Designed miniproteins, single chains, continued (3). Designs and how they scored, part 91

Each design is a single chain, and the fold is of that chain. pLDDT is the mean over its residues in the fold that is shown.

## One batch from the design tools (miniprotein)

Design m11155
Fold by ESMFold2-Fast:
Structure m11155 (fold): chain A 90 residues (1-90)
Amino acid sequence: MERLEAAAAEVEALRAAGDLEGARRVLLEEMVFVATGMIKKLIEAEGEEAAKEKAEKLRDENVAAARALGDEELARLAEEAIEEALKEAL
């Protein structure tokens, strides 16, 4: 959580500097890193099938939460990050 908060601050700083591509890269990279770590832990604890189901639920919940806030770009980033994390965790 603290790491994601630090990444969010870095994203804000990059956006303020006009580096929109750098901001998107940092946010996506951190989201993929965190999600991959969580999915790997779920695989170790509950098995691959249960981990995939939980990751898909987390994706859907994060997308819904972002859209409820009116942030369609965050919804897309959440979807992409969890899909990529699932691919890396296998």
Scores: mean pLDDT 78

Design m11156
Fold by ESMFold2-Fast:
Structure m11156 (fold): chain A 89 residues (1-89)
Amino acid sequence: MEKERLEFTKKAAEVLEELAEQLKDQPKSQAARGAAQGLRAGYEQGSSAAAKLFQQLYDQSPQLAQDATELLLEAGRKVLAEKEKEEAE
């Protein structure tokens, strides 16, 4: 499997898990954990499994899915910024 994809997904999941710990006792903590679990499923089982988990979150609560998506994008942006700095070298 692609080394870069695995490393990116793992780092994003770790960032989301850290955010969930920082936001504990807040509603956004649940969204961050959901996003981290989705990425972990993608890392272990593939992108289709991750997409299915996010669909289930949306079916349960559109607000929860939206919060999870926003946190996922923020984590991804942070990981991309780190990688862009690495590639500039």
Scores: mean pLDDT 71

Design m11157
Fold by ESMFold2-Fast:
Formats: structure tokens, sequence, C-alpha cells
Structure m11157 (fold): chain A 90 residues (1-90)
């Protein structure tokens, strides 16, 4: 399903952005870290929205399970990015 594949791409992108934000934070570039953390949050939010739609529309238990796993991963990434953003803001 197109929404499931798109959400998977978004989860991978959000994880990449979060990891880059952590690297920039470690290197002392707080402004770049903030930018990347905000992008990770926005990307994770899009994945969450798509997976919520899949969970409402799908009758396939396997697809529902995959959607739930992606939703949980995106939610985890968003929470971690929000926590990082708070640390950067002091």
Amino acid sequence: MEKLERARELVLEARYLLNQAKVYMKNGDKEKAKELARQAIQTADEAIRLMEEVLKESTDPLEQRRAQMLLDEATSIKKEAENLLKEIEK
C-alpha cells in the first residue's frame, strides 16, 4: 500500500534527521541541531498521520501490525527529537 511505503520512507528520513541533529549537537552546532530536530519532528508527524489512516482503513492484520510498528517508531523518534530540542534550548 502506498501510504505504508511512504510512512516507512518518512520514518527512515526522520531517524536520519534525528541522528544528524545529535551529531551537530555533539559538535557544538546548536542552530543546525535545532533545525534538524524540528525537521525530524515534522517528518515523524507526517508518518504518524499516514499510519493512523492505514489503521483506520485496513482490514488486513499483517498490514495493521506493520502500521502499528511504524507508528510506534515514528512516535519514539518524535519524542526523542522533542527532548533533544528542549536540551538545545536550555
Scores: mean pLDDT 87

Design m11158
Fold by ESMFold2-Fast:
Structure m11158 (fold): chain A 106 residues (1-106)
Amino acid sequence: MEERIREAMEKARRLAEEAGKEEEEIELMGLAAGMQVAIEEILSLSDEPAVRARVEELAREAEEAIENRDIEKLREVLERLLELRRELAADPSARPADPSEFTPLS
């Protein structure tokens, strides 16, 4: 659920604030945490090679944005991950196959 992504971001920001990090680092840590949860949820919804490849590309862009401290780019990457997640969650054909339909032994 998107709530898990939000909670992860808020928790990471709080921990960074308690550690005395600057506002820029707090935001970067929050966005990075949100992205990790979004990637986990996307990969839980689909194991398609094309989806995995898109996630890997977005993760690479995010790593570059973190290294460059580019908060705007990192937000853009997170938005694209959230959009992909919504597409996969809304597609009824993405449901796992019912075992009783394909294997007479299960």
Scores: mean pLDDT 75

Design m11159
Fold by ESMFold2-Fast:
Structure m11159 (fold): chain A 91 residues (1-91)
Amino acid sequence: SMEYEKIKEILEKKIKERLEQLKKQGLEHLSSSAILNAVVDVGEELGNSLDVLKVMLEALKEALSKETDPLARKTLQGAIEIVEKEIESLK
């Protein structure tokens, strides 16, 4: 949907800004934390509509596909499960 694409652009911008800040601080290894924080910010700003939750889920799954740290992977998996349960509750 058009709303989905707009939400996706907002989240991608927040992720990019957080990743650039981490890069300036030499903390690139915390990329999954930056993505989790951006997802939380979007939820707080836009609310938990079905389109928002779907955009969050896509971003979290992409982060998980690139993450190699076992603890960060478990954190992302937990966040994915929470978002998937929220999506199911709105059907």
Scores: mean pLDDT 84

Design m11160
Fold by ESMFold2-Fast:
Structure m11160 (fold): chain A 100 residues (1-100)
Amino acid sequence: SPLDEFKKEVLEILEETVEKILPLLSPEAAAELRALFDRTAARIRAAKSLEEVVEIADEFLQWVYLLAAETLSPEDLARVTAVLEEAAKRIREIEEKVRK
């Protein structure tokens, strides 16, 4: 279904985002990010609409930003912010394509 394909694409983007951010984090923060991703992936798989998938993904990106802001230097936080902005842009582009 279009919803199942959208879920798959969003999960792939979020997984790539996590892989880019993990090397910047302490082992403790990395473990927290992995746990956040696992919970988010479960929520996305259970979502019933495109809107729910987008809301869950946006919430996840915000939580990742907050985790990074608490743990990283300003320079590394800027790197994380760029990665999160790219992820949000990619998700929006896929959402717009599915809604057309």
Scores: mean pLDDT 89

Design m11161
Fold by ESMFold2-Fast:
Structure m11161 (fold): chain A 98 residues (1-98)
Amino acid sequence: SLEEAYEVLKEDGFKASLEELKEIIEKAMEKGKEVAEKSKSTQEDAEKAMLVAYKEYLEELKKKNALSEFEKEAYKLYEESEEKFIEYLRERFREAQA
């Protein structure tokens, strides 16, 4: 559940409340939907929509100073190299589907 995921994130240094996490996820999902609605129905378009959602998620967490240690690393990659960040997300996405 989201509540179980939140407890894991808190152990990893996540600072936001459960309610704030829900709001951040909702904003990220809405941003991803906007990209998906404008794209063609391909695997590449789905990947792009998820990438946009995750970028929005990280930006909202940064604004709230609520990034976990894992999310801080993801955000640092995003700031240093968008290409490496995309590669990292593709690898994680493939692992999640396996």
Scores: mean pLDDT 66

Design m11162
Fold by ESMFold2-Fast:
Structure m11162 (fold): chain A 67 residues (1-67)
Amino acid sequence: SAAERLALDLLVHEGGLSREDAERVLAIVRENPDLDDDALAERVVEATGLSRELALRAVRGVRALLA
């Protein structure tokens, strides 16, 4: 979708994530709609190795765009 593409582009170009990490963030957010931002950030850290701060920012950014 256009929103998903925008989220990926922002994570890569503004967030400094690799495309692979950006795709993992998007997938985790989409697959876990019932988790809060903190729980999603923990899943992102486990999957990508990003810092918790960067993971939390990425999760919040994706959720704002997909709302």
Scores: mean pLDDT 84

Design m11163
Fold by ESMFold2-Fast:
Structure m11163 (fold): chain A 64 residues (1-64)
Amino acid sequence: SEVEEIRAKGYKEAGKVVAEANDEIVALVEKGASQEEIDKVREEMQKKIDEIVAKTQKEIAKAE
């Protein structure tokens, strides 16, 4: 169903955001970045996940 495809897309997008954030945090730690810089990456990751969830819910509502 279209709803199942929309959910699958949302999960894949969220997974990519987590992977990219983890790679960025590893790079920051290796460069000796501040805890504040690392925390900003985590905050941006959470914002992107929240946006993906909201978008996915809206797309599901339109498909139903």
Scores: mean pLDDT 85

Design m11164
Fold by ESMFold2-Fast:
Structure m11164 (fold): chain A 94 residues (1-94)
Amino acid sequence: MEKTIRLETPEELERVSDFLRELAEKAGAPAIVRKVRLDDEVRFIEKEVTPDLKAYTVEVRRPDEPWVQVATFLEDKKTGEIRFVSPPVVLELE
């Protein structure tokens, strides 16, 4: 499944940043700060890797730029455990 959110308001950016911050805290790793602008787009891609494992990818783009992968994490469907494949990132307004 794929879901795209346009950062039309600071409140939408805050919701996305809160979600990513919570994931970073669970990972126990230092988060990398990425600057974004209003009207940038964020997409969440869910993919079944195996019947028991889902991969989630978070991608960001500016309107005139290609998608850039900013976070990847795995969910174990049996335990609900979340593991990061790449360092967690948090989004901040430029």
Scores: mean pLDDT 74

Design m11165
Fold by ESMFold2-Fast:
Structure m11165 (fold): chain A 80 residues (1-80)
Amino acid sequence: MKEVEALAKALEELERNNYSLTVQELEEIVKKEGEKLGLSDEEKEKVLNYVLQIVLRKITGEPLSPELEELEKKAQEILE
């Protein structure tokens, strides 16, 4: 899924920056990678929402929902 590739790239940049990226910086990453993959504005917004939820849970130590856990796993598999 193209959304998962955009998610993977955003998560890679977050790890590279030790989760110190702003929401605006994440929006730019999702926009850039989403445009390369041909995502719509709505699909890019959906990816950004997934990134923000994953980041929040990782920082707080809260468990991911099953849906977010599957998306993160698929994203990490793409970055192999």
Scores: mean pLDDT 77

Design m11166
Fold by ESMFold2-Fast:
Structure m11166 (fold): chain A 71 residues (1-71)
Amino acid sequence: GELVHAIMERLRLSPFAMVSVRTVADIAGEIFGVDPDRLAAYIAEKLGVAPDAYVPLGKAARIAEEYIKSQ
């Protein structure tokens, strides 16, 4: 979606690039004004990983979009 595109543009990485959950949460928090700690916990839980784990950017950004739209 549109939010996924915004996150990818800020990081200037492909959706297949491996990034930490924390990095995605921090960038999404900066762009959309959401708490990055809560967002990192949400993404980590949805992916079954630790908040500092490396995950595909596109998957993490999609989960971030779901979280932001639910607020």
Scores: mean pLDDT 82

Design m11167
Fold by ESMFold2-Fast:
Structure m11167 (fold): chain A 64 residues (1-64)
Amino acid sequence: HMSPQELYQKILDNGHLKTEEDKKEVKQLLDEYERLVKEGASKKEIQEAVSRLVGTLIRSVAAQ
């Protein structure tokens, strides 16, 4: 029920993303995740989108 914009803002507020590139990438991944959920995509596609999002967040934090 949370929009990609709302989730993106919460991630920014928590300071998990520091670079413009990471912020753009996470926003694009959140948009893809919402699209897949809205379209009723398969569990595999949704899981892949979540994995890419989590991987980007971990990478951004690790680059601290």
Scores: mean pLDDT 70

Design m11168
Fold by ESMFold2-Fast:
Structure m11168 (fold): chain A 74 residues (1-74)
Amino acid sequence: LPLSLLEKILLTLYEEGPLSQAELAERLNVSQSTVSRHLAILQKYGLVEKRRVGSTTLYSLTEKGRKAAEAIKK
């Protein structure tokens, strides 16, 4: 079965993160609002965290999120 968008976000952040919401939307070919909703779910479950760097908000995997991405990839 194809990967869900939540799984694709985890794998993208694993390979390329930290990334902004706009960068995730561009890489996954989805709207920023769609990415935002999925990032909120991942943050709720402690898989993703956000950091403000200047005027930009970057998203990265937590340790729990990294382990989840590794399990999806293998």
Scores: mean pLDDT 84

Design m11169
Fold by ESMFold2-Fast:
Structure m11169 (fold): chain A 88 residues (1-88)
Amino acid sequence: KKLEELQKKYEELRKKLANTSLENIPDVLYEYYQTLKEIEKIEPSEKVRAERLQVLRTLRRLGDPRISPEDLAEVDAWEAEYKARRAA
């Protein structure tokens, strides 16, 4: 039930993100990030992790004050890993 509710919210947020004004994008992205984080806790997968970290990277670029130092460290590690794979 909880996972199904989160998946429905995820689909709704994806549609909302495509049609959101620039001023509201950070709030929609943060809610999207939180939803992905909850889905990952229930059903972890590399695809969900990659999507969550991609959203978090965008929030970091926007300077969102809700992002924790722990989340920032995770994004930095992911970005370094991604660049290393592309360089190889």
Scores: mean pLDDT 78

Design m11170
Fold by ESMFold2-Fast:
Structure m11170 (fold): chain A 63 residues (1-63)
Amino acid sequence: SSTRQQAAELERLTADLPEDVRRQLELAAALIASGQTEAARRLLDRLRKEHPEAAPAIDFVEA
């Protein structure tokens, strides 16, 4: 999928989440895109534990 389509889907999945959670998910997506997979995994693991409501967005970023 295009970067624009991925950004739109992430925005849709995160619309109801707190701004700080959305920013952390955007950071995780950027870390994955730059090959920093271990840093992204640590961030997403913490988000999943602290904000279980973000699971659909976390799953999308990990896919």
Scores: mean pLDDT 80

Design m11171
Fold by ESMFold2-Fast:
Parts: structure tokens; C-alpha cells; sequence
Structure m11171 (fold): chain A 71 residues (1-71)
């Protein structure tokens, strides 16, 4: 279920407490925010691209996760 997926993403974000891992934590939190705000994939992509703290790998992973939640 989507609720279980969101709970797993929140748990994942909470595991990354170190500064070096904050990009991954932020990516997970942005997926949760996108779902709560009901953003389109295009809106979510634009938000990820505007976030300088995310690596390309973090952006790709976040997009793939959100596509799974949306579709």
C-alpha cells in the first residue's frame, strides 16, 4: 500500500543523521512531500533539479520511487 511505502520512506530518512547522508534523507523527504502535495512528475522533477544538495543518483532514485507511488 502507499501508506506502507510512505512509512518505509520516513524510516529510511530517519536513518541518515550524518551530514554526508543528508542528500539521501532529503530525497526521501521530498518524495513524501510530493505525495502529500499531489505533485505531477514534471513538478517533482523541477523541484529535484532546483535542489543543489541532491546528487544526480539521489534525484533519479527519488523520481523512480515517486513514479511507483503515482502509477
Amino acid sequence: SMAAELQELEAHAKKYTKPEDRGRALASLLVIEAHEQNWSLEEFRARLEAEPRLSPADRDAALATYEKLKG
Scores: mean pLDDT 77

Design m11172
Fold by ESMFold2-Fast:
Structure m11172 (fold): chain A 63 residues (1-63)
Amino acid sequence: SKLDEFIERLKAEAAKADPATQAAIDGVIKTVKHYYEETGNEDEAVEIGERVYRTLRRLYRPP
């Protein structure tokens, strides 16, 4: 599913990241899972996750 593919991709990114970024990515995964459990809307859950993840990538960019 789109949600499972998104979560798998984020887990792969977390595995390569520093602990702070890993924690942030884990937060995104928890948020999208919760949104999907409440709404059943996979497309919206992924859209929210992509938006949050994009913001986190900007904040946790390597120096």
Scores: mean pLDDT 79

Design m11173
Fold by ESMFold2-Fast:
Structure m11173 (fold): chain A 85 residues (1-85)
Amino acid sequence: AVLTLTLETADEAQAQAFAAALAEEAGKYKNVKEIRMDGTTITIELEGDSELARETARNMVRNAEAKTGVKPVKVEFKERPAVLP
């Protein structure tokens, strides 16, 4: 599964702070494979259990928002493997 976030801010420093908060949250979960940032767009790659991936994504985003005060303006969730075997 892949979660793509577009942040409300155009400030790259705020986007980096949000990505760092997501990376800290990722350490609490075994199903997070990768977090990537491109400007104010953040992509999170999650392992294939769609219900667990969605729950993990919700918790990570909520905690990162609480820590940074930065909100995503767009959240897209797609049920597909990040890397195929």
Scores: mean pLDDT 75

Design m11174
Fold by ESMFold2-Fast:
Structure m11174 (fold): chain A 75 residues (1-75)
Amino acid sequence: MSDDDVLDFLARQLTAGTATVEPLDAERVRVSATDADGVELSATITAEGALELSRARTAEEAREVLRRHTVGVSS
């Protein structure tokens, strides 16, 4: 799965309210969701990114925020 595919998936889960948002430290937040196969997909973003993400109203807006603020992706 490409990083872009993971971010697109997470953006859709965020707007659907099915993603988990967890602070890791003062500067980093983890966004995660589980796919249909039971695999956890996650992205680590900045705290500023998490704040912008809370204001995103569409999957496209959420994906743009994730693209700008993502530090690492895991699948």
Scores: mean pLDDT 81

Design m11175
Fold by ESMFold2-Fast:
Structure m11175 (fold): chain A 71 residues (1-71)
Amino acid sequence: MSKSQAEQLKKDTIELLKKALETGDPEITILAASSVLSSLNSIKDQIPKDIADEIEEEANKAIDIANKQLA
């Protein structure tokens, strides 16, 4: 995967997570973030490590926000 493709994937992923958070439904947010992490794990070796790590951090942040809403 090229750096440009990886940066586009990061942008698309951040937008997806943002839209999930905007629904106000923590279950939707957890589902979206979990799907992102599963997809990332399947292609992690094909993505620049820095970009993969940032996508993982954004997904984990979304999960943390959703978990706080469930508490």
Scores: mean pLDDT 82

Design m11176
Fold by ESMFold2-Fast:
Structure m11176 (fold): chain A 72 residues (1-72)
Amino acid sequence: SAIEEFLARLDEMSVAEAARALMRLITELIERGFEIPEDVAAQLAALLDEFRRTRDKAVIRELVRLLAEVTR
């Protein structure tokens, strides 16, 4: 899946590349008709806020894993 490919490549990406890839992934999920549940949207917002403060790729990994969990 696109999420599994993203996680596999995350360690090879810069922080900026990872952030751009995350935004593309979210856009593609929405375009495919995925509706983000309200509780998950709140968790995603909190993790995005943490990423903006830390600039840590580990936070991007957690965001993508949360998306993987809710799209199953």
Scores: mean pLDDT 78

Design m11177
Fold by ESMFold2-Fast:
Structure m11177 (fold): chain A 69 residues (1-69)
Amino acid sequence: SMSDIDKYLEDLNEKIEKIVKEVKPYIKTASEEELEKKVIEIGKKLGADIISKLSAISRVLEELKKEKE
């Protein structure tokens, strides 16, 4: 339902904000490859399901984009 989606998006946004905060100090000193690795590591520590869910959402968006073309 829309209520369940809204709750999911709020929880997801809070977790994304936490990942951004933890990665932000490394932006000045780390390469792009190192930053990507840090995002994956911190994301995994905060919830491996978030990365899996983001992948699923990305797939859905790709399918919707193909339908528009």
Scores: mean pLDDT 63

Design m11178
Fold by ESMFold2-Fast:
Structure m11178 (fold): chain A 65 residues (1-65)
Amino acid sequence: MEEEKERIIDEAVEKVRRGELTPAQAALWAANRVLSIPGVTIDEANEVAAEALRRAGYPAEARGS
């Protein structure tokens, strides 16, 4: 559900603000958290990770190193 995904993204961003996770770690955490929800696809988890990175102040462009 979109509301649950939003909550997970907000939690990931808060962890970055507290210095508990880097933006990249928060994105991975959010993706894994969302994948634990029944019916969530890998594509949806990737979208959540990208949004968490964006809100944490990291460019979504960091795809291909």
Scores: mean pLDDT 74

Design m11179
Fold by ESMFold2-Fast:
Structure m11179 (fold): chain A 65 residues (1-65)
Amino acid sequence: VKEKVLEALREAGLTDEQIRKAEELINKAKSKEDIVNAVVEATKDQSPELRRKALELVVKAIDEA
């Protein structure tokens, strides 16, 4: 699941630095909700459009895993 989530973030247009930050937060996540919250936190400085796309792709990746 983690690898698919990180791939989804890359597809959404996040930089390697942002993906690394998200990975650290995701490694501490214990639930699907924690993963979503980690993505929100990692993308808080990004545009609303990028955040929405990242969340949609991440949720899809989790559901397809």
Scores: mean pLDDT 76

Design m11180
Fold by ESMFold2-Fast:
Structure m11180 (fold): chain A 97 residues (1-97)
Amino acid sequence: MAEKFAKKLVEAGAPEEVARELAQEVADATREAPAEIEKESEQTGVPKEELIEKAKEQIEGQLHRRLVTEAGLEEEVARKVAEEIAEEVAKAVREAL
């Protein structure tokens, strides 16, 4: 998972070091998300699907910001690749639940 995200980020123009760090953080978050979503759903009564969408939006926003500020990507490119990665994360989390 991390290797696929790193490749996508490098292809978008991110420096290899930044791409690897961001890819690893996203992969770790994706692995931990199912347990966190289940716990929050039990505590709050919020549907799991709503929590998945919220997690997707948070990852997209954080990744977009870091791609602009740390990787130096253009706003449009950063937004597009962040959305693509966030979609893959949401799919993986749904499959794990």
Scores: mean pLDDT 83

Design m11181
Fold by ESMFold2-Fast:
Structure m11181 (fold): chain A 111 residues (1-111)
Amino acid sequence: TNSDSVRILRDSKRKITKTMKQVTLLLGDGDRDGATKKFNKLVTWLRGQSRRSRRQGNYRTSRFLMRLAREVESIREVALSTEDGDVAAFHVRLAEHTIVREIDRLIRELE
């Protein structure tokens, strides 16, 4: 149970980091539609992992992943409301740092 949770959290960390880097580049290039698609894909994936964790009886991990999905949606709204692509990218980088720290904290608590 804890081993499954740690695996899902490490996979989530990798996917979030990769997606946020891609989104940062797309926002810097002015590709807001591309950035939106990457955010939406990540939110859908995190919600899927949350449901999977719930089915496995990992309720703490499920709630955490759903909270991350909501945080990613909030970052998307901030980025989409920011007219300057470089400023939007800066907000995404700060949010990535915070999310990674939250994931690492939960991994430590489960190990």
Scores: mean pLDDT 89

Design m11182
Fold by ESMFold2-Fast:
Structure m11182 (fold): chain A 113 residues (1-113)
Amino acid sequence: SEEDLKQEMEGAARSVRADVETLEELLREIERETDPERKELLREELAEYVDDVIERIELMIEITKNEELKKVLEEIRELYEEFREKVRAGDLEGAREVLEKIRELVKKLEEKI
C-alpha cells in the first residue's frame, strides 16, 4: 500500500540518519586521538561499523519492493563504500564530505514522503 511504502521510506531515512551521526562522532574521536594504538583501534571500530551498515543497506535493497527507495539505497551503499576507502586512506576530511552527500540523499528521500 501507499502507507506501507511511506513507512518503509521513513524507516530507511531514519536508519541512515542515525548511522551517519554515529560515523560523524567516530570520525571526531579518531581526529582527537593522539595515541597511535588507540587511534588504530578506533579506525578498526569505524571500519567494522561501516561493514555492518553496508550489510543492513544490502538487506534493505534485497527485500524492498519500492524501486525509488532501492535506487537511493544503492547510491547510499556506494557512498558508504567510498567512505570506508577514505577512512582507510587516512582522508578524514574526504570521509566527512562523503557523509554529507549521504545526508543530502536522505533529505531528498524525506522530501518525497
Scores: mean pLDDT 84

Design m11183
Fold by ESMFold2-Fast:
Structure m11183 (fold): chain A 77 residues (1-77)
Amino acid sequence: SEERAMELLGRATNLSTEGSKLTESMVLGAEGHLLLGDLDTARALVDNAERMAKRYPVSEEVRERIERVRRRVEEAL
């Protein structure tokens, strides 16, 4: 049971890490599309990043980047 518990915790940690990395990738994509002037794609990516940041742990830096992209998209529309 201990061995099985460790296996399940390891899998949960890996899934959380993958979700966190995907969230960071979405933020980077949103920042890139914002620089290209593609506001619709930047908005869609930051919307998804905000939703994932509620489910997966993200750093304060990533949270601040999400807020910056959100503000810039809203200011440009």
Scores: mean pLDDT 81

Design m11184
Fold by ESMFold2-Fast:
Structure m11184 (fold): chain A 84 residues (1-84)
Amino acid sequence: DELLKILEEAYKRIKELALKGGLSEETAEEVAALAVEAIRLKAEGAPEEEVKKYLEKIKSLVDEETFEEIKKIVEEAIKKIEEA
């Protein structure tokens, strides 16, 4: 399943980014899981307000620079799903 592969890759990249940003492994896993849920909701055509809830939770857990990099990974994953 191409969707599952894209989601797993995004999870790993975001977790590594969060760990590099100084977060604990538990918090990095939470951030990665929230980002994967945001990607999945967007891929399913969910309203922007639902996707934003997950992004706001991520923003509360990371610094602004890390959040911007996570947002880029999320956008890349969404684009890959749209191209598939």
Scores: mean pLDDT 83

Design m11185
Fold by ESMFold2-Fast:
Structure m11185 (fold): chain A 78 residues (1-78)
Amino acid sequence: SEAEEEELVARLAELLGVPEETLRRYLEALIRGEGDVAEIRALREAIADVAAKLADDPEVQEILRRLEELMASRRVPL
């Protein structure tokens, strides 16, 4: 749902230390195929870094799993 996507973006933005507006813009650009290669790479690296540092946090793992499902449903590689 849109509400679940909004909550996911908010939680992920907090984990990455970026504004929600910035992260939503990047994810929407990725879904539309308009994202810059350097921005896409930076986002992937930031997500991988969070996943590695917070691997033992089940809430963080659930957030990352939901992001992966969302991107897969849109056929966007992360």
Scores: mean pLDDT 73

Design m11186
Fold by ESMFold2-Fast:
Structure m11186 (fold): chain A 91 residues (1-91)
Amino acid sequence: APPAEEVARAEALLPELIAEFEENLEEAKEAVESNPESFEEGMKRLLETAKELVKKGMSEPQRLLLEALLHTAKLLEAPEEYIEALEELLK
């Protein structure tokens, strides 16, 4: 397992990444249309991070922020597989 300090830093970064992603919705839409593969890689990494948070016992604020990102991903028409996987993790 990674050191607890690195894990805590990754957790602290997640809310900031969610806020940035949501704030950049218009830029993200253009980027998705221009480079769908890069967007899909981003979704894959987010899903991996979400799985790790769930394993550690995700806090309610972290859950709410992931739900906000899930809504943003739906607005960007992310691949259904990532949307469904994130919804399953957030139950």
Scores: mean pLDDT 72

Design m11187
Fold by ESMFold2-Fast:
Structure m11187 (fold): chain A 98 residues (1-98)
Amino acid sequence: SSMEEEREKKKKEEIEKIKEEVERLIEAGEIEELTPEQKKVLEEIVELTLELTPVMDKLVAEGVETREEALAKLPPEYQELIKRLEALLAEFQKLLEE
């Protein structure tokens, strides 16, 4: 329906806006030039964060304060996304330390 199409459109616009802002910050010299590997990991982090944000906001509104509680309340698909985000954040930190 139209409401579902509008939500999907806004999600895509937010992802694109964040990607463009990151690129502009790199060009402006405010962020060190990322390696292609660092950039790929960062882009995946941004995409997963934006996908999870509305779901996490609902859980916070319901009084969920820990990641363990969030994982227990979420369907398996979102549990996998949270674990993937954690793995990517750890990988990005390691790449920055190299």
Scores: mean pLDDT 72

Design m11188
Fold by ESMFold2-Fast:
Structure m11188 (fold): chain A 84 residues (1-84)
Amino acid sequence: GAALAKELAEKSRKLAEESKDPQEAKLLELLAKGFEAAAAGDDAAATAYLDELAELLASLSKTEEEKEAARAYAEKLKAFALSL
């Protein structure tokens, strides 16, 4: 439940702080904010952050297949976060 979402947010934030790649840090910050919102029961904010994560992942993809995979991954991650 919310405890797992909080733990995932804390781990994602730590990884963002340790990242030397600005794009990786931004992805991890969006992931942390998404899980923080999910832990607080703010499904609207969680959805917004994870949708922004999906678009950032798609923007980093070089092919249409990679963009589709990135969006599919983000949709599964969003469903998982909202189930916590």
Scores: mean pLDDT 84

Design m11189
Fold by ESMFold2-Fast:
Structure m11189 (fold): chain A 63 residues (1-63)
Amino acid sequence: SMEELERALEELVRRAEGLAAAIRAADPSARVEIRVEGTTVTLTVRHGDEERVLTASAEEALE
């Protein structure tokens, strides 16, 4: 349902925000970006020449 999807998306955003804060606390030189596109939350972490991407979808939780 839309209500379940909204709750799943909200939880993913909360987790992404917490993880971003933890990463920046551990490495202040890291650049952390959170992007929300539809029901997908993407966390991008860059430090130096390295880039890591973590992606989660609220829709997958409802399939």
Scores: mean pLDDT 80

